# Designed miniproteins, single chains, continued (3): the designs that were tried, part 71

Each design is a single chain, and the fold is of that chain. pLDDT is the mean over its residues in the fold that is shown.

## One batch from the design tools (miniprotein)

Design m10459
Fold by ESMFold2-Fast:
Structure m10459 (fold): chain A 100 residues (1-100)
Amino acid sequence: SDEAIERAERALAGVVLTLQELLDQGLLPEEEYQAFIDRLREVGRRMRTASREEQVELLIETLEWTIDFLRRVAEQVPEQRALLEARIAALREVREELLA
């Protein structure tokens, strides 16, 4: 649904803000941040020409990739683990909405 897609896009934007804050605090390497941003840019490019069904599939794939990315970041930044686990939980919830 349009609402589920908008929620997924907002959730991913929230991840960008969280990672930018970690980068600004020196807790995340710039290369890790750039890899995440490059992935989102590529997804955004593909979304522009995708059908609605393809957009949902792309967002599910992106949410799954982002969850795995945040799990790796949480291992590198254990002091921020609680914040990152909360973000992961929110992304899983949005993913379930897209699958419905």
Scores: mean pLDDT 86

Design m10460
Fold by ESMFold2-Fast:
Structure m10460 (fold): chain A 67 residues (1-67)
Amino acid sequence: SSREEAQRRLEELYATMSEERREVVRKVAESLRLIGDAIQEGLESGDEELLDKKLAEANKKSLEILK
């Protein structure tokens, strides 16, 4: 399956990565998760102002993680 193939490719990639590269990948994944969570929470609220506020907060936190 495409999912199993993708998982195998990721495992091969991670096996060749330095710890520094893995840390960067982890930080990027965490940043994307925060943004995704903010979008979901904003959409569930039905409030565009709250969505904008949550996105701004997630973006700020993402920038701190990527330091």
Scores: mean pLDDT 77

Design m10461
Fold by ESMFold2-Fast:
Structure m10461 (fold): chain A 72 residues (1-72)
Amino acid sequence: SKKEKAEELRKKGRTAFEQGNYQEAADYYYEAVKLEPGNGELVLETLRAANQAGRYDLADEIVALAIKAVPR
């Protein structure tokens, strides 16, 4: 399912982040957010990784995806 794939990607992102591989972490987290843009906790973790990686363009895209996924 999308949820299971997003959780696998989130776990890979978390592992990369813990290893200090912020670019790789941001890439895995971004793929997870594309599957679950309405998951606020995942969005927050992804933004932290994007900011640590210095990928501010990616952070803007993540916020845009999250806003569109909010029911109101």
Scores: mean pLDDT 86

Design m10462
Fold by ESMFold2-Fast:
Structure m10462 (fold): chain A 77 residues (1-77)
Amino acid sequence: KAEFLREKLPELIERETAAAEANSDLFDPSKVAEAVELVVEAMVEGLESGDPEEARRLYLEAAEEAAKRVIKDPEKA
């Protein structure tokens, strides 16, 4: 379960990096790997907690931080 998400990490990074490169005016491709890893680690931690509410909260927090890193104008993002 948790390992499955980490096993998918390279595929997710590759796909999201390609998408960011296609839209490099909006997204920084060099930050995508960090952003995806943040989200995946939050999902793993959430699953390990066994609490769906905790998992959702950790995921949303990581997703917000990831967006802030990837979006070119992250000051407010």
Scores: mean pLDDT 76

Design m10463
Fold by ESMFold2-Fast:
Structure m10463 (fold): chain A 95 residues (1-95)
Amino acid sequence: SKDEVLEAIALALEGERFMLESASEAAQELWIQRRFPTPAGQAEARRWLETGEDTPYGRLLEAARAKDLEAAIEAARELAELGDETAGEWLKLLE
């Protein structure tokens, strides 16, 4: 179900953030570079790690926790446009 996809997205994003917060700066930078082929996507990933709340990742996490399908689709689309292939796959599952 779409609710199960939203739960999986929330767990994935919480797990990724938790691991990255305890990781070295070099490991964080490697994750950013591997996930985003574009400078714009890389800058957004860095903002997410620093602030969390007012970013497409923060919005996707909160929408997923709230089971807000429309908000989750919007945030996942924004991340996919920034070059996040994982968010692109989540978008397909939510549509």
Scores: mean pLDDT 80

Design m10464
Fold by ESMFold2-Fast:
Structure m10464 (fold): chain A 57 residues (1-57)
Amino acid sequence: MKLTVKAAEKSAVLQKLGLKDGDVLSTEELIARLEAATGVPGALLLELLLKEGIVEE
């Protein structure tokens, strides 16, 4: 499954990862990058980003 970044400016974590609006990456890649950057389960962070509309499927 692919995710598109819609509002990177609303997420400090996505900004630290160098992601910008219009970037497309897999769900698995985003989860792994979020976990590497934060030490928090990436699936939990992804759920919050989807809920806030910062990323979309």
Scores: mean pLDDT 82

Design m10465
Fold by ESMFold2-Fast:
Structure m10465 (fold): chain A 78 residues (1-78)
Amino acid sequence: KPEELVEKILEAIRQGAPDSEIRRLLDELVKAGVTKEHLRRIYKALAGEEPPEDLSVEELYQRILDILGERETARLNA
C-alpha cells in the first residue's frame, strides 16, 4: 500500500537509514502508485523545506533522487 510505504520512508529518514535503503523504498513506492502528495512529504523530510508547488510528480521524484545523491557525495567528500 502506498501510504504504508510513505510511512516506512519517513521513519527511515528519521532514523538516519542509508540512502540506498531510502532509494529502495522509493522504488517500491513508485511501483505501488506514488502520488504528488507522497513525494512532497518525502521531499520535506529530506530537505527540511517545502518543494515548489508547480513541480510534477516526475520532477519531485528527480529532486528527491538529487538530494539523496548530494547527501552521498557530501559523505564521500568529507
Scores: mean pLDDT 80

Design m10466
Fold by ESMFold2-Fast:
Structure m10466 (fold): chain A 80 residues (1-80)
Amino acid sequence: SEEEIEYDYELFEKWIKTLEIKAKKLEKEGFKEGAEKVRENIKKLKEAIENKSSTEEMKKVYKEVQEVASEVEEEVLKKL
């Protein structure tokens, strides 16, 4: 079986879609700066995919992007 020595392409695509949904939600709720921050981090993830980083590095980048998105959502909740 081709395990994830290179890329789980389908998993990475799901990660990007999930983060894009979060960014759109933030933008709709009026937190455009937070949405831009999440979109910047999505770009970092896409760059890591294009550079064919290892699966381990890709998971690390995704975790960092998730943490940024979660921190932005926490700031949003404090203002509501």
Scores: mean pLDDT 70

Design m10467
Fold by ESMFold2-Fast:
Structure m10467 (fold): chain A 52 residues (1-52)
Amino acid sequence: LTEEQLKEVDEAMERMEQAVINLLPPEDKAIATELLAQGKSLDEATAELKAM
């Protein structure tokens, strides 16, 4: 893959993550956003929300 294609994939992934976050209740949305800001993946963030 080219660097340009990797950037497009990263942008698409970020858009998908944001769409999933928008489906969460407001309290969970704040927690998920903070977990992503800490460098966790969407899967890790949702797993931690289920554990809380």
Scores: mean pLDDT 74

Design m10468
Fold by ESMFold2-Fast:
Structure m10468 (fold): chain A 68 residues (1-68)
Amino acid sequence: MSSLEISQDGSGTRIVIRHEDEKLARQWAAQLRAWAASRGIRVVSEEVRREGDHTVITLRLDASVRDL
């Protein structure tokens, strides 16, 4: 099962990708990074971790959720 969570994190946005397939999780993160770049939004940080059978990728964007 895959999921995507978007939330406000202070003045920026936190996006959490959860996927059973690490390759697909990384591809989804790459697509989000490309989208952000196309809109002039900077990726402040990226964290990749394992949570059970899932790959969890957390992206921190230098933009409020309202500006996405």
Scores: mean pLDDT 83

Design m10469
Fold by ESMFold2-Fast:
Structure m10469 (fold): chain A 81 residues (1-81)
Amino acid sequence: MSPEELEEELLKNIKKLEELKKKAKALGDDKLAFEIEIEIGMLRIMLGVSKVLGKDKELLEKAVKLGEEKIKEFEERIKKL
């Protein structure tokens, strides 16, 4: 993927995490919602750092993978609520 494509995938993952945070809050699990918010913050920091560095495709790839792993983890935890 190009850096631009990786940025779009990262933004999609952040949006999915925002939806999962909303679901956790709706189900009354404020602790899980807070954990999801922390991960969203981390991914946004990684995105910002990658933009400043201009060449960090590897950081974007790591951020996309981290987002995908966290989405799966949080989806599974929400299903148990």
Scores: mean pLDDT 84

Design m10470
Fold by ESMFold2-Fast:
Structure m10470 (fold): chain A 76 residues (1-76)
Amino acid sequence: MKAVYVVLETTEKDGEKSVSAFKASPEEAEEAIKKGEKTEEEEVNGSKVTKHYVLADTEEEAAERAKKLALELAKK
């Protein structure tokens, strides 16, 4: 069974960017596994919110990959 983590990227109206990584809920994990790794983008009150779903064969691998992606996104 694959493990799923979410990397959340938020860009505020003033250009301020924040990135966080966390374990997906059981429902989000099931959907992500069925559809594969995906990215969802939405605008909320003028801020852009991007969700990156990270899948791996183990929870440890998924957590490490999500952390690495979050660090790369935070630099941009």
Scores: mean pLDDT 76

Design m10471
Fold by ESMFold2-Fast:
Structure m10471 (fold): chain A 61 residues (1-61)
Amino acid sequence: APPEVVVELRGTAAEALAAVEAAVRAGRVVSEALLTLEGDSGEEAAATALAIYRRMLEARA
């Protein structure tokens, strides 16, 4: 099985998505992401988390 990694993401939603994209391009399996988003509402944080989850699932295909 491929190794699982935990990614800690800080900053804006765009920075978090860019970090996940970079990990995926490096061939890493991202199993969990810890998010600390600056200036985001709970709604924006939830939308970002959903986008990250979908990107991680696409990387597994």
Scores: mean pLDDT 62

Design m10472
Fold by ESMFold2-Fast:
Structure m10472 (fold): chain A 65 residues (1-65)
Amino acid sequence: MLDVPEAVKLAQEAVNKLSEEDQEELWNTAGEAKLSGEEAAIAAGEAAKESNGDLDAIKAKLKSV
């Protein structure tokens, strides 16, 4: 598992490459999964690290948390 600061940085880098609509979808997905902002950042950052920034993999990972 990534440290929260590292996860947030990786998640932010991945999110910056997404459209505004996709960024909102990721946040809504985290909300539906009842994740806190910290939990969502960890999940997104971990997925970004595992997939080397593959956006589709990040989205799928967040939906599976």
Scores: mean pLDDT 67

Design m10473
Fold by ESMFold2-Fast:
Structure m10473 (fold): chain A 72 residues (1-72)
Amino acid sequence: DNFIKQLTELRAKSKDPALKARLDEIIAKLKAGADPYEIADELDELAKEYPDVPEPGILAGVLKLEEAVKKL
């Protein structure tokens, strides 16, 4: 819920149509119940492709940390 909101806001701020398309794909997978670690890996790849956009890398780290904490 909150995480989908953050991704949706990033999509709205982005000017690059290719970045918007990748974010739409990630949001759709997350809404479909994809593994959070798969989503985090896709966000890490997006961060490598768009090094001047810090949000994907930060969100990947947050998602991995939240899932790790749930297992404790």
Scores: mean pLDDT 79

Design m10474
Fold by ESMFold2-Fast:
Structure m10474 (fold): chain A 61 residues (1-61)
Amino acid sequence: VSREELLRAAGAISRAMRPTALANPDLSVDEVLALAREAGRALGLSQEVIDAVLALIRESA
């Protein structure tokens, strides 16, 4: 996965999750990871790209 592709995917997932995140500000890391995975699937992203975004979220926690 390229850095540019990863950043675009992370941005798209973040935008898709925004309504749920705003409604639930106290989400745990595991809940954020689950939402990111579902958002990535809904956006039609490959499993490789989704896994790379999930790794970034884990590193940021």
Scores: mean pLDDT 78

Design m10475
Fold by ESMFold2-Fast:
Structure m10475 (fold): chain A 76 residues (1-76)
Amino acid sequence: MEEAREEARKFVEEHREEIVAALKAAGVDESKIPEVIELIEEALAYELLAEKEPEKREEYLKKSQEKIAEAAKIAA
């Protein structure tokens, strides 16, 4: 998990400006953007784990979906 979280964090950091711009364009409140990005990072980490551990793919994808749902709730 830690390795996947590190990979997700690096990806988000490299694309931070694009992600922030996209969230602002989608109407997400600026004060909520950091929390939304954190949840997107966690969701991406679970997707990376699903690729590394195919036997647990379904479980990790479900956790990723839960993080995306939480991000959407905060973004609203």
Scores: mean pLDDT 80

Design m10476
Fold by ESMFold2-Fast:
Order: structure tokens, then C-alpha cells, then sequence
Structure m10476 (fold): chain A 81 residues (1-81)
């Protein structure tokens, strides 16, 4: 929650280096917890941070990883019903 608030503040301030750092930390925490929704969110934030910093290759890579994580989460939810 606190990191999400700091991330939102960094986005509002267009501090993309801080967005990248926070998103990387959130990604590691989500991966340790097996939180696919958190992994997807963190990848989308990384993609945005890289895009805003001019790294189009990394932006596209992380956007694809985020989409894949969301699809896996949706599949798990459908299979558990």
C-alpha cells in the first residue's frame, strides 16, 4: 500500500527513475508471494517508466510480460471456479 502511494506520487511528478525503482521492488515482492496480479501491475509500471525514459525495447518487453501474467491469472481464476 505505501509503495503504491509512493509510485502514484512519482508518476504524478513524472519522476520515471523513481517509478522504475519502485516498480522493480514491487515486482520482487509480488514474485516472492506468487501474486500474479501484483506481478502484472509491476510489469506495466516498468513498461511505462522505460517508455517515458526512451527505452522502447524494454517498454515493449515488460508490456508483453504484464499481458502474459494477467492472462495466467485469469486462467487460474477460471479453472478454480
Amino acid sequence: SEKVLKLSEAVANKDWETVEKLAKEMLKEAEKKGDLAGVAFSYYELAMAYEKQGDKEKAEKYKKLADEALKEEAKRLAEEE
Scores: mean pLDDT 84

Design m10477
Fold by ESMFold2-Fast:
Structure m10477 (fold): chain A 63 residues (1-63)
Amino acid sequence: SAAEKGYEAGRIAGQKAADKGPTEAARLMAVEGYKAGQEMGGDPRVAALAGSIGGLEAAKEKL
């Protein structure tokens, strides 16, 4: 689903953006989630939200 693809993309973006600060990291997670949702033909907004959640979870795991 778009949410699953967005979540996966967001987690990867969160890992790469860990040093950029919370606001910029969250933005990148949402953008990568949006792109993943759009590429699969799903709802990119749902994918962006899922990406933000996945990225936040990845960031918490590093703390």
Scores: mean pLDDT 71

Design m10478
Fold by ESMFold2-Fast:
Structure m10478 (fold): chain A 75 residues (1-75)
Amino acid sequence: MLPFSEELVEKLGKLAEENSDSSSIEDVKKIFEEAGLPPEVVDLIEQLIKAGRAGDEEAAAEYEAKLKEIFAASE
């Protein structure tokens, strides 16, 4: 279901805010890898979290848009 993609992005944002440590990125990667997400999607999620932590809103928006396109293509 497409609504699941919005929930994933929201949960990633919360995890990045709650855990400013680099370990939270590794935990997020493990969760999504175990959930069966492709490595490409997991890498985009990691880049989105890193951009958000760096305050790079432009890069964060780009990675978020790419994730939404991938999830929208799931039909």
Scores: mean pLDDT 66

Design m10479
Fold by ESMFold2-Fast:
Structure m10479 (fold): chain A 75 residues (1-75)
Amino acid sequence: MSPGQKLRQAIEAGDLEAALEAGVELAAELYRQGHPLSTLRLLVKELLEAGVPRERLREALSRVLPPEVVAQLFP
């Protein structure tokens, strides 16, 4: 199952912890594959709209993405 499918299932189930885990995994993969910042921003927006706390999401992403990328994802 793709990380994107895992994320969608977690959001539909209301499992915010699983959504955070899958979303961070997907963000790291998209970044390593050279996807544009706009794609990462859409993923962050989806996680925030699903109810993932902003502070927790920022902390988790800071573990897998460079600081300059994280800063651009949270304006």
Scores: mean pLDDT 83

Design m10480
Fold by ESMFold2-Fast:
Structure m10480 (fold): chain A 98 residues (1-98)
Amino acid sequence: EEKEIDEKIVEIILESLEEMKKVKTDEEKLELRIKEAKKLAEVIKKDKNAEEARRILAEKLIALMILLKVPDEEIIKTVHEVLGLEREEIEEMLKKLK
């Protein structure tokens, strides 16, 4: 089950990377990464022990949004909506990753 989740996560990431080759704008790239994060969140949600995977996914999404120059408030809102993390936890991650 643990390995199955890791495999599903890798598959979702690889599929998203293939889709990224087809898009040109930063907005479209961000939309694809948000879709990827939503798919990953659904996989994580089904696993009762996936809290750590959710945190790792949050850190990766935040790092990407920082790289794409997304405003902090929009990053916090997006991660909260997609992964269900509390605002305070997301703000702490943002501070650490900047």
Scores: mean pLDDT 71

Design m10481
Fold by ESMFold2-Fast:
Structure m10481 (fold): chain A 70 residues (1-70)
Amino acid sequence: SAREEALRRLGEETLFSPIRDPRELAAALRRRAAEAGIPLEELRTYLVEHVVDRLPSPFNERARAVLRHL
């Protein structure tokens, strides 16, 4: 679905964005989620299930840092 594709893209941006500061990256993700019509609770759940719980360091650490600011 378009929603699943948008969540996947936000997950990839969490991992591969050149924005190194977790707070700045979280702000960018909030804007993009709003543009895509994705609730922040749904984005948080997606990142926990598909990034934090499934990927090794440094990806899971990066996602945890961003989640503190979402």
Scores: mean pLDDT 87

Design m10482
Fold by ESMFold2-Fast:
Structure m10482 (fold): chain A 84 residues (1-84)
Amino acid sequence: LSPEDKELLESEAVFQRAVARLSPEAQARVAALLRELALSSDPEKKRALADEILALLEREVAPSAEERAKIERFLQTVIDSQNG
């Protein structure tokens, strides 16, 4: 794996661990927001959805600054289009 791919996989793992620490209701909300983010074509709406996910995780899980950076990186990859 490239360093970038390894960092992305680690960022996804940190995000998944943080989400697993949420209540079932909050987990369902994050899943709904992620789905809407992935299906949206509006960059402004995508950013707002990602920010809402981050705010929810910060309120309920209180990730460290390092964990928050990895969560942000994972959400950014969901926002950005995939290039082959």
Scores: mean pLDDT 79

Design m10483
Fold by ESMFold2-Fast:
Structure m10483 (fold): chain A 61 residues (1-61)
Amino acid sequence: MASEEELDREVKEAFVIISVALAKKYDGVEVDGNDFQAVLDALEALPEPLPSTIAIARELL
């Protein structure tokens, strides 16, 4: 089982990956992957709904 510290690291890495993916897929979407709320807000503001990604991000917060 992963430790709390290991899970926190994985969560941070996941949000950084999401922020990079958003910047590549959607022009003009730039967010700091270390600001988890900003990443979530950016996901919710997209014109195309990404309910599964939003659900995962909410569960990791």
Scores: mean pLDDT 71

Design m10484
Fold by ESMFold2-Fast:
Structure m10484 (fold): chain A 94 residues (1-94)
Amino acid sequence: SSAEKEQVLQEIGKILEELYRLMVALGASEEELRQFVEIAAEIWRLAQQLSVEQLKELKEKLEEILRETKRTKDPRYLVEKLKELKEWVQEKVE
């Protein structure tokens, strides 16, 4: 449903915001923060085209990246995983 899709999109937006705050907390460089914002914006744009089922999968992948980044404390890991996730989302909309 449209309401369910909007709810999952809002949850994804919150996770992306948490990931950004984590990047800042981990002392990411301005270059890393810029890369993060660019990739996150693209993921958000492409996510609008996904089904509810695909959005739930995207949310799970983002939650895994959040957990692993908290464990590794590596902003480079987060950026690389977001790049991989962007490619995954691009394949789903093509």
Scores: mean pLDDT 89

Design m10485
Fold by ESMFold2-Fast:
Structure m10485 (fold): chain A 56 residues (1-56)
Amino acid sequence: MPELTAELVRAFAEAFPSLSRAQIRAYLVGQGYPEEAVTAALDELVAAGLLPETPP
């Protein structure tokens, strides 16, 4: 599998806009990506304003 990057996570989120951040995380972990790396990448995208996310 390719290495997990914020760009890959963003592209996945754009391809599946109906999925929540938690669902995207669960799916990518299911694909074999490390849970901590997926969470970090999603957090980076939210912090950069590249992924639409409501405040917790």
Scores: mean pLDDT 69

Design m10486
Fold by ESMFold2-Fast:
Structure m10486 (fold): chain A 75 residues (1-75)
Amino acid sequence: SAALEALEAARAAAEAAGDLGATAGSQHNLGVLYFNRGEYERAAAHFRAAAELYRQLGIEEGADVAEAMAREAEA
């Protein structure tokens, strides 16, 4: 879908630029997209990637939300 292509392109661009915050946000958005599609294993993987990046940035609230969403996807 156009939304998936746009989110994957945004993630690739953020990674190429070394922008950890933009990369974390893109991973979270991909997680939401896959969760809404019922692709829970893929959603959980993206939420976990976002949580790890948020922890590296010291954004504990963002990490906690992403971890909670990963657990919800695995339930």
Scores: mean pLDDT 86

Design m10487
Fold by ESMFold2-Fast:
Structure m10487 (fold): chain A 69 residues (1-69)
Amino acid sequence: ALKKTQDEEAGDLYDKITNSSDKDELVKLLAELEVKYPHTQSANNAREYAVSKGVTKEQLNEAKQALLA
């Protein structure tokens, strides 16, 4: 198949997160990664990175709720 695996798709989102200079974009991308690919190593790494950048649980929860609505 020519489709990317879930690990590859999660890795692409993680790369976008680490290359983002906008905190709002970082929070949105992290929320997408956690919602779409919650069981990947990239999701775990992205959460640790976001916490190191000062992202709060409240900010992440609001972004996740916006994606699930």
Scores: mean pLDDT 77

Design m10488
Fold by ESMFold2-Fast:
Structure m10488 (fold): chain A 99 residues (1-99)
Amino acid sequence: SATQEAAKELIKREEEFLEELKKKNAPQVVIDTVEAYIRALRLIYNDESATMDDLVAALRAFTAHAEAVAEAANVPEEWRQKLVEALREDLALAEEKAA
């Protein structure tokens, strides 16, 4: 489905982002957050009933969650900005595919 193709593309993008974060010694909380996000995307990818609206809703919820976790963990602004920017780019891509 279009939802599964979109989720697969986002998983690939986030796995590449995760490897870059590890190479640059990003804070563990940032790495853990991206790993949790990839797991959430895989749940959508493996759900034959998932719609593009479900994917967009999940991305919005996870972006808010990631911002809250980064603030609570006092993540340095450099890493918080990179994390939030990556999630916002994914959300924009999913919203374009949903239209």
Scores: mean pLDDT 86

Design m10489
Fold by ESMFold2-Fast:
Structure m10489 (fold): chain A 83 residues (1-83)
Amino acid sequence: LTKEGIEHTKEARKLLLKVENSDKAVFHADLMISYAENGLYKAGIKQTREAIDEAKKLEETPLVKEAISHLEEALRNLEQVLG
């Protein structure tokens, strides 16, 4: 679950790096990866939600939709770690 959440966030980050004005979404994705790797799952969940919110502010392209899908999968995986 944690590994899957981190991998989905890494895929979202890779996609977002190709998108203009994605710096805030990438920043929150990087924080999620760092927190999750250190066992700080509540902080990781918060950063995943922030990354999704920032990505949703971007122009709705197929690339952005795929990145959001990966972040939503990461969120589901992290929430399962806690409950």
Scores: mean pLDDT 85

Design m10490
Fold by ESMFold2-Fast:
Structure m10490 (fold): chain A 61 residues (1-61)
Amino acid sequence: GVAPASWSPEQQALFYLQLAKQASEANDEAAFNKYFRQALTLARKHGFSIPSDYEKRVPAP
């Protein structure tokens, strides 16, 4: 899925984090990595932090 462009960057990042969590629970690592990467990119671009619990998964492919 794609977050609506009318949402704030933080809301878009949270949407992608929710999709990443759902993908992780479904054991879909490719979808998890894609959505988490999109959330992380938004966070870095707009200067906000992602909860560390999500960060721990990305470095371990």
Scores: mean pLDDT 71

Design m10491
Fold by ESMFold2-Fast:
Structure m10491 (fold): chain A 84 residues (1-84)
Amino acid sequence: MRIAERLEKLGLTELAERVRELAERDPEVFEKYAPELEELVKELEENKDDPLKVAIVEFRILALLQDMELEIEERERRRRELAE
């Protein structure tokens, strides 16, 4: 996964692991959020020498991953109800 590899190269190993986890849990939801996540990772790469910008973009990534996780949890809950 290129996005997670790019985060690891930036020293953001915890974010990279979370991205991989979410992509494995629900590839469809991940693909929906992937373009926005790629833009944020690009902003990190372009601004890696600016600590304030890095912090702001990291916060945006965390918020995006949280939104993705919530959508995955809702989909998992719905699938469980339909499968039972």
Scores: mean pLDDT 82

Design m10492
Fold by ESMFold2-Fast:
Structure m10492 (fold): chain A 59 residues (1-59)
Amino acid sequence: MSASQRHALAGLLQRQRGVSPEAARRAVELLDAGASVRTIAAIVPLSEGTLRALLRAVA
């Protein structure tokens, strides 16, 4: 994932209810490392559908 995509995704995640800046940063790091959307959904209070929509928005 590009640096710009990581920055944009972290910002979008932080705007979601219940997502801390640290949780957003950790989620972006794990996605960049190849973690699945399901794994990320376990660490942030978001559905897989919401995460997939946010990923599509930054692509």
Scores: mean pLDDT 78

Design m10493
Fold by ESMFold2-Fast:
Structure m10493 (fold): chain A 60 residues (1-60)
Amino acid sequence: ATEEQIAEAVELLRKEGRNPSQETLARVGKLTGLSQSTIRAILDTLPLEDVGRALAELSV
């Protein structure tokens, strides 16, 4: 994934907070190449400030 795709994914997650919609999870998955379950695990285990770094590191 590009830096721009990661930035868009982080913005979508920040906008919806801790409980993002299924549509937002699917869009973040398309931007990062990650599964919805992986994205959900990241959100459940990390503070929002660390989510962007985790998405960047784990992105395909």
Scores: mean pLDDT 77

Design m10494
Fold by ESMFold2-Fast:
Structure m10494 (fold): chain A 111 residues (1-111)
Amino acid sequence: SPVLREARAELDRLFEEFKAGKITLEEAVDGIYDLLRRLAEAGVPVDELIDFATYALGRLYRVAKEKGVDPETFKKLLEKFVERVRADPRIPKEVQDHIERIAKTLIKLAE
């Protein structure tokens, strides 16, 4: 899918900017949400949305750890992200459920 390929390239750029200190962790999380919403609005299938979210959140965890983000800050931002995803009716329920599960796992790993 061209839209999925473009979103993945934008996600990679987002993480490079976060690593370089050009954007904040909060801005990186907002960017992930915006990309996920764009893909959902474009009609990307549920399984591909889950794959994208899994990749994005897993990479977010690794980059945040490398930059020395404390577990409590990471937890608060991921909890806000999950709340925003849960409140968005354009994101399928199955995708919301998987994102919450991934986020809870990553929060525990960060502790």
Scores: mean pLDDT 89

Design m10495
Fold by ESMFold2-Fast:
Structure m10495 (fold): chain A 65 residues (1-65)
Amino acid sequence: SLVDTVQHQLDQIIKEVEALDPSLVPQVQKLKDQALHELTVHKDRKGALKLIGEINQLYLDAVRK
């Protein structure tokens, strides 16, 4: 399902963030939980994509350090 695919992809990003900057993991985990809540409870794909975009930005910022 879309939810399973998104969860798997976000879990991979969190693992990479943990390797780059473990201090960011709680923030990324919170954003992941919020994105999945938007998809499953609110059925808001646009809200979920915005939160996923925030996760990707944190990941890119960690890579650039």
Scores: mean pLDDT 84

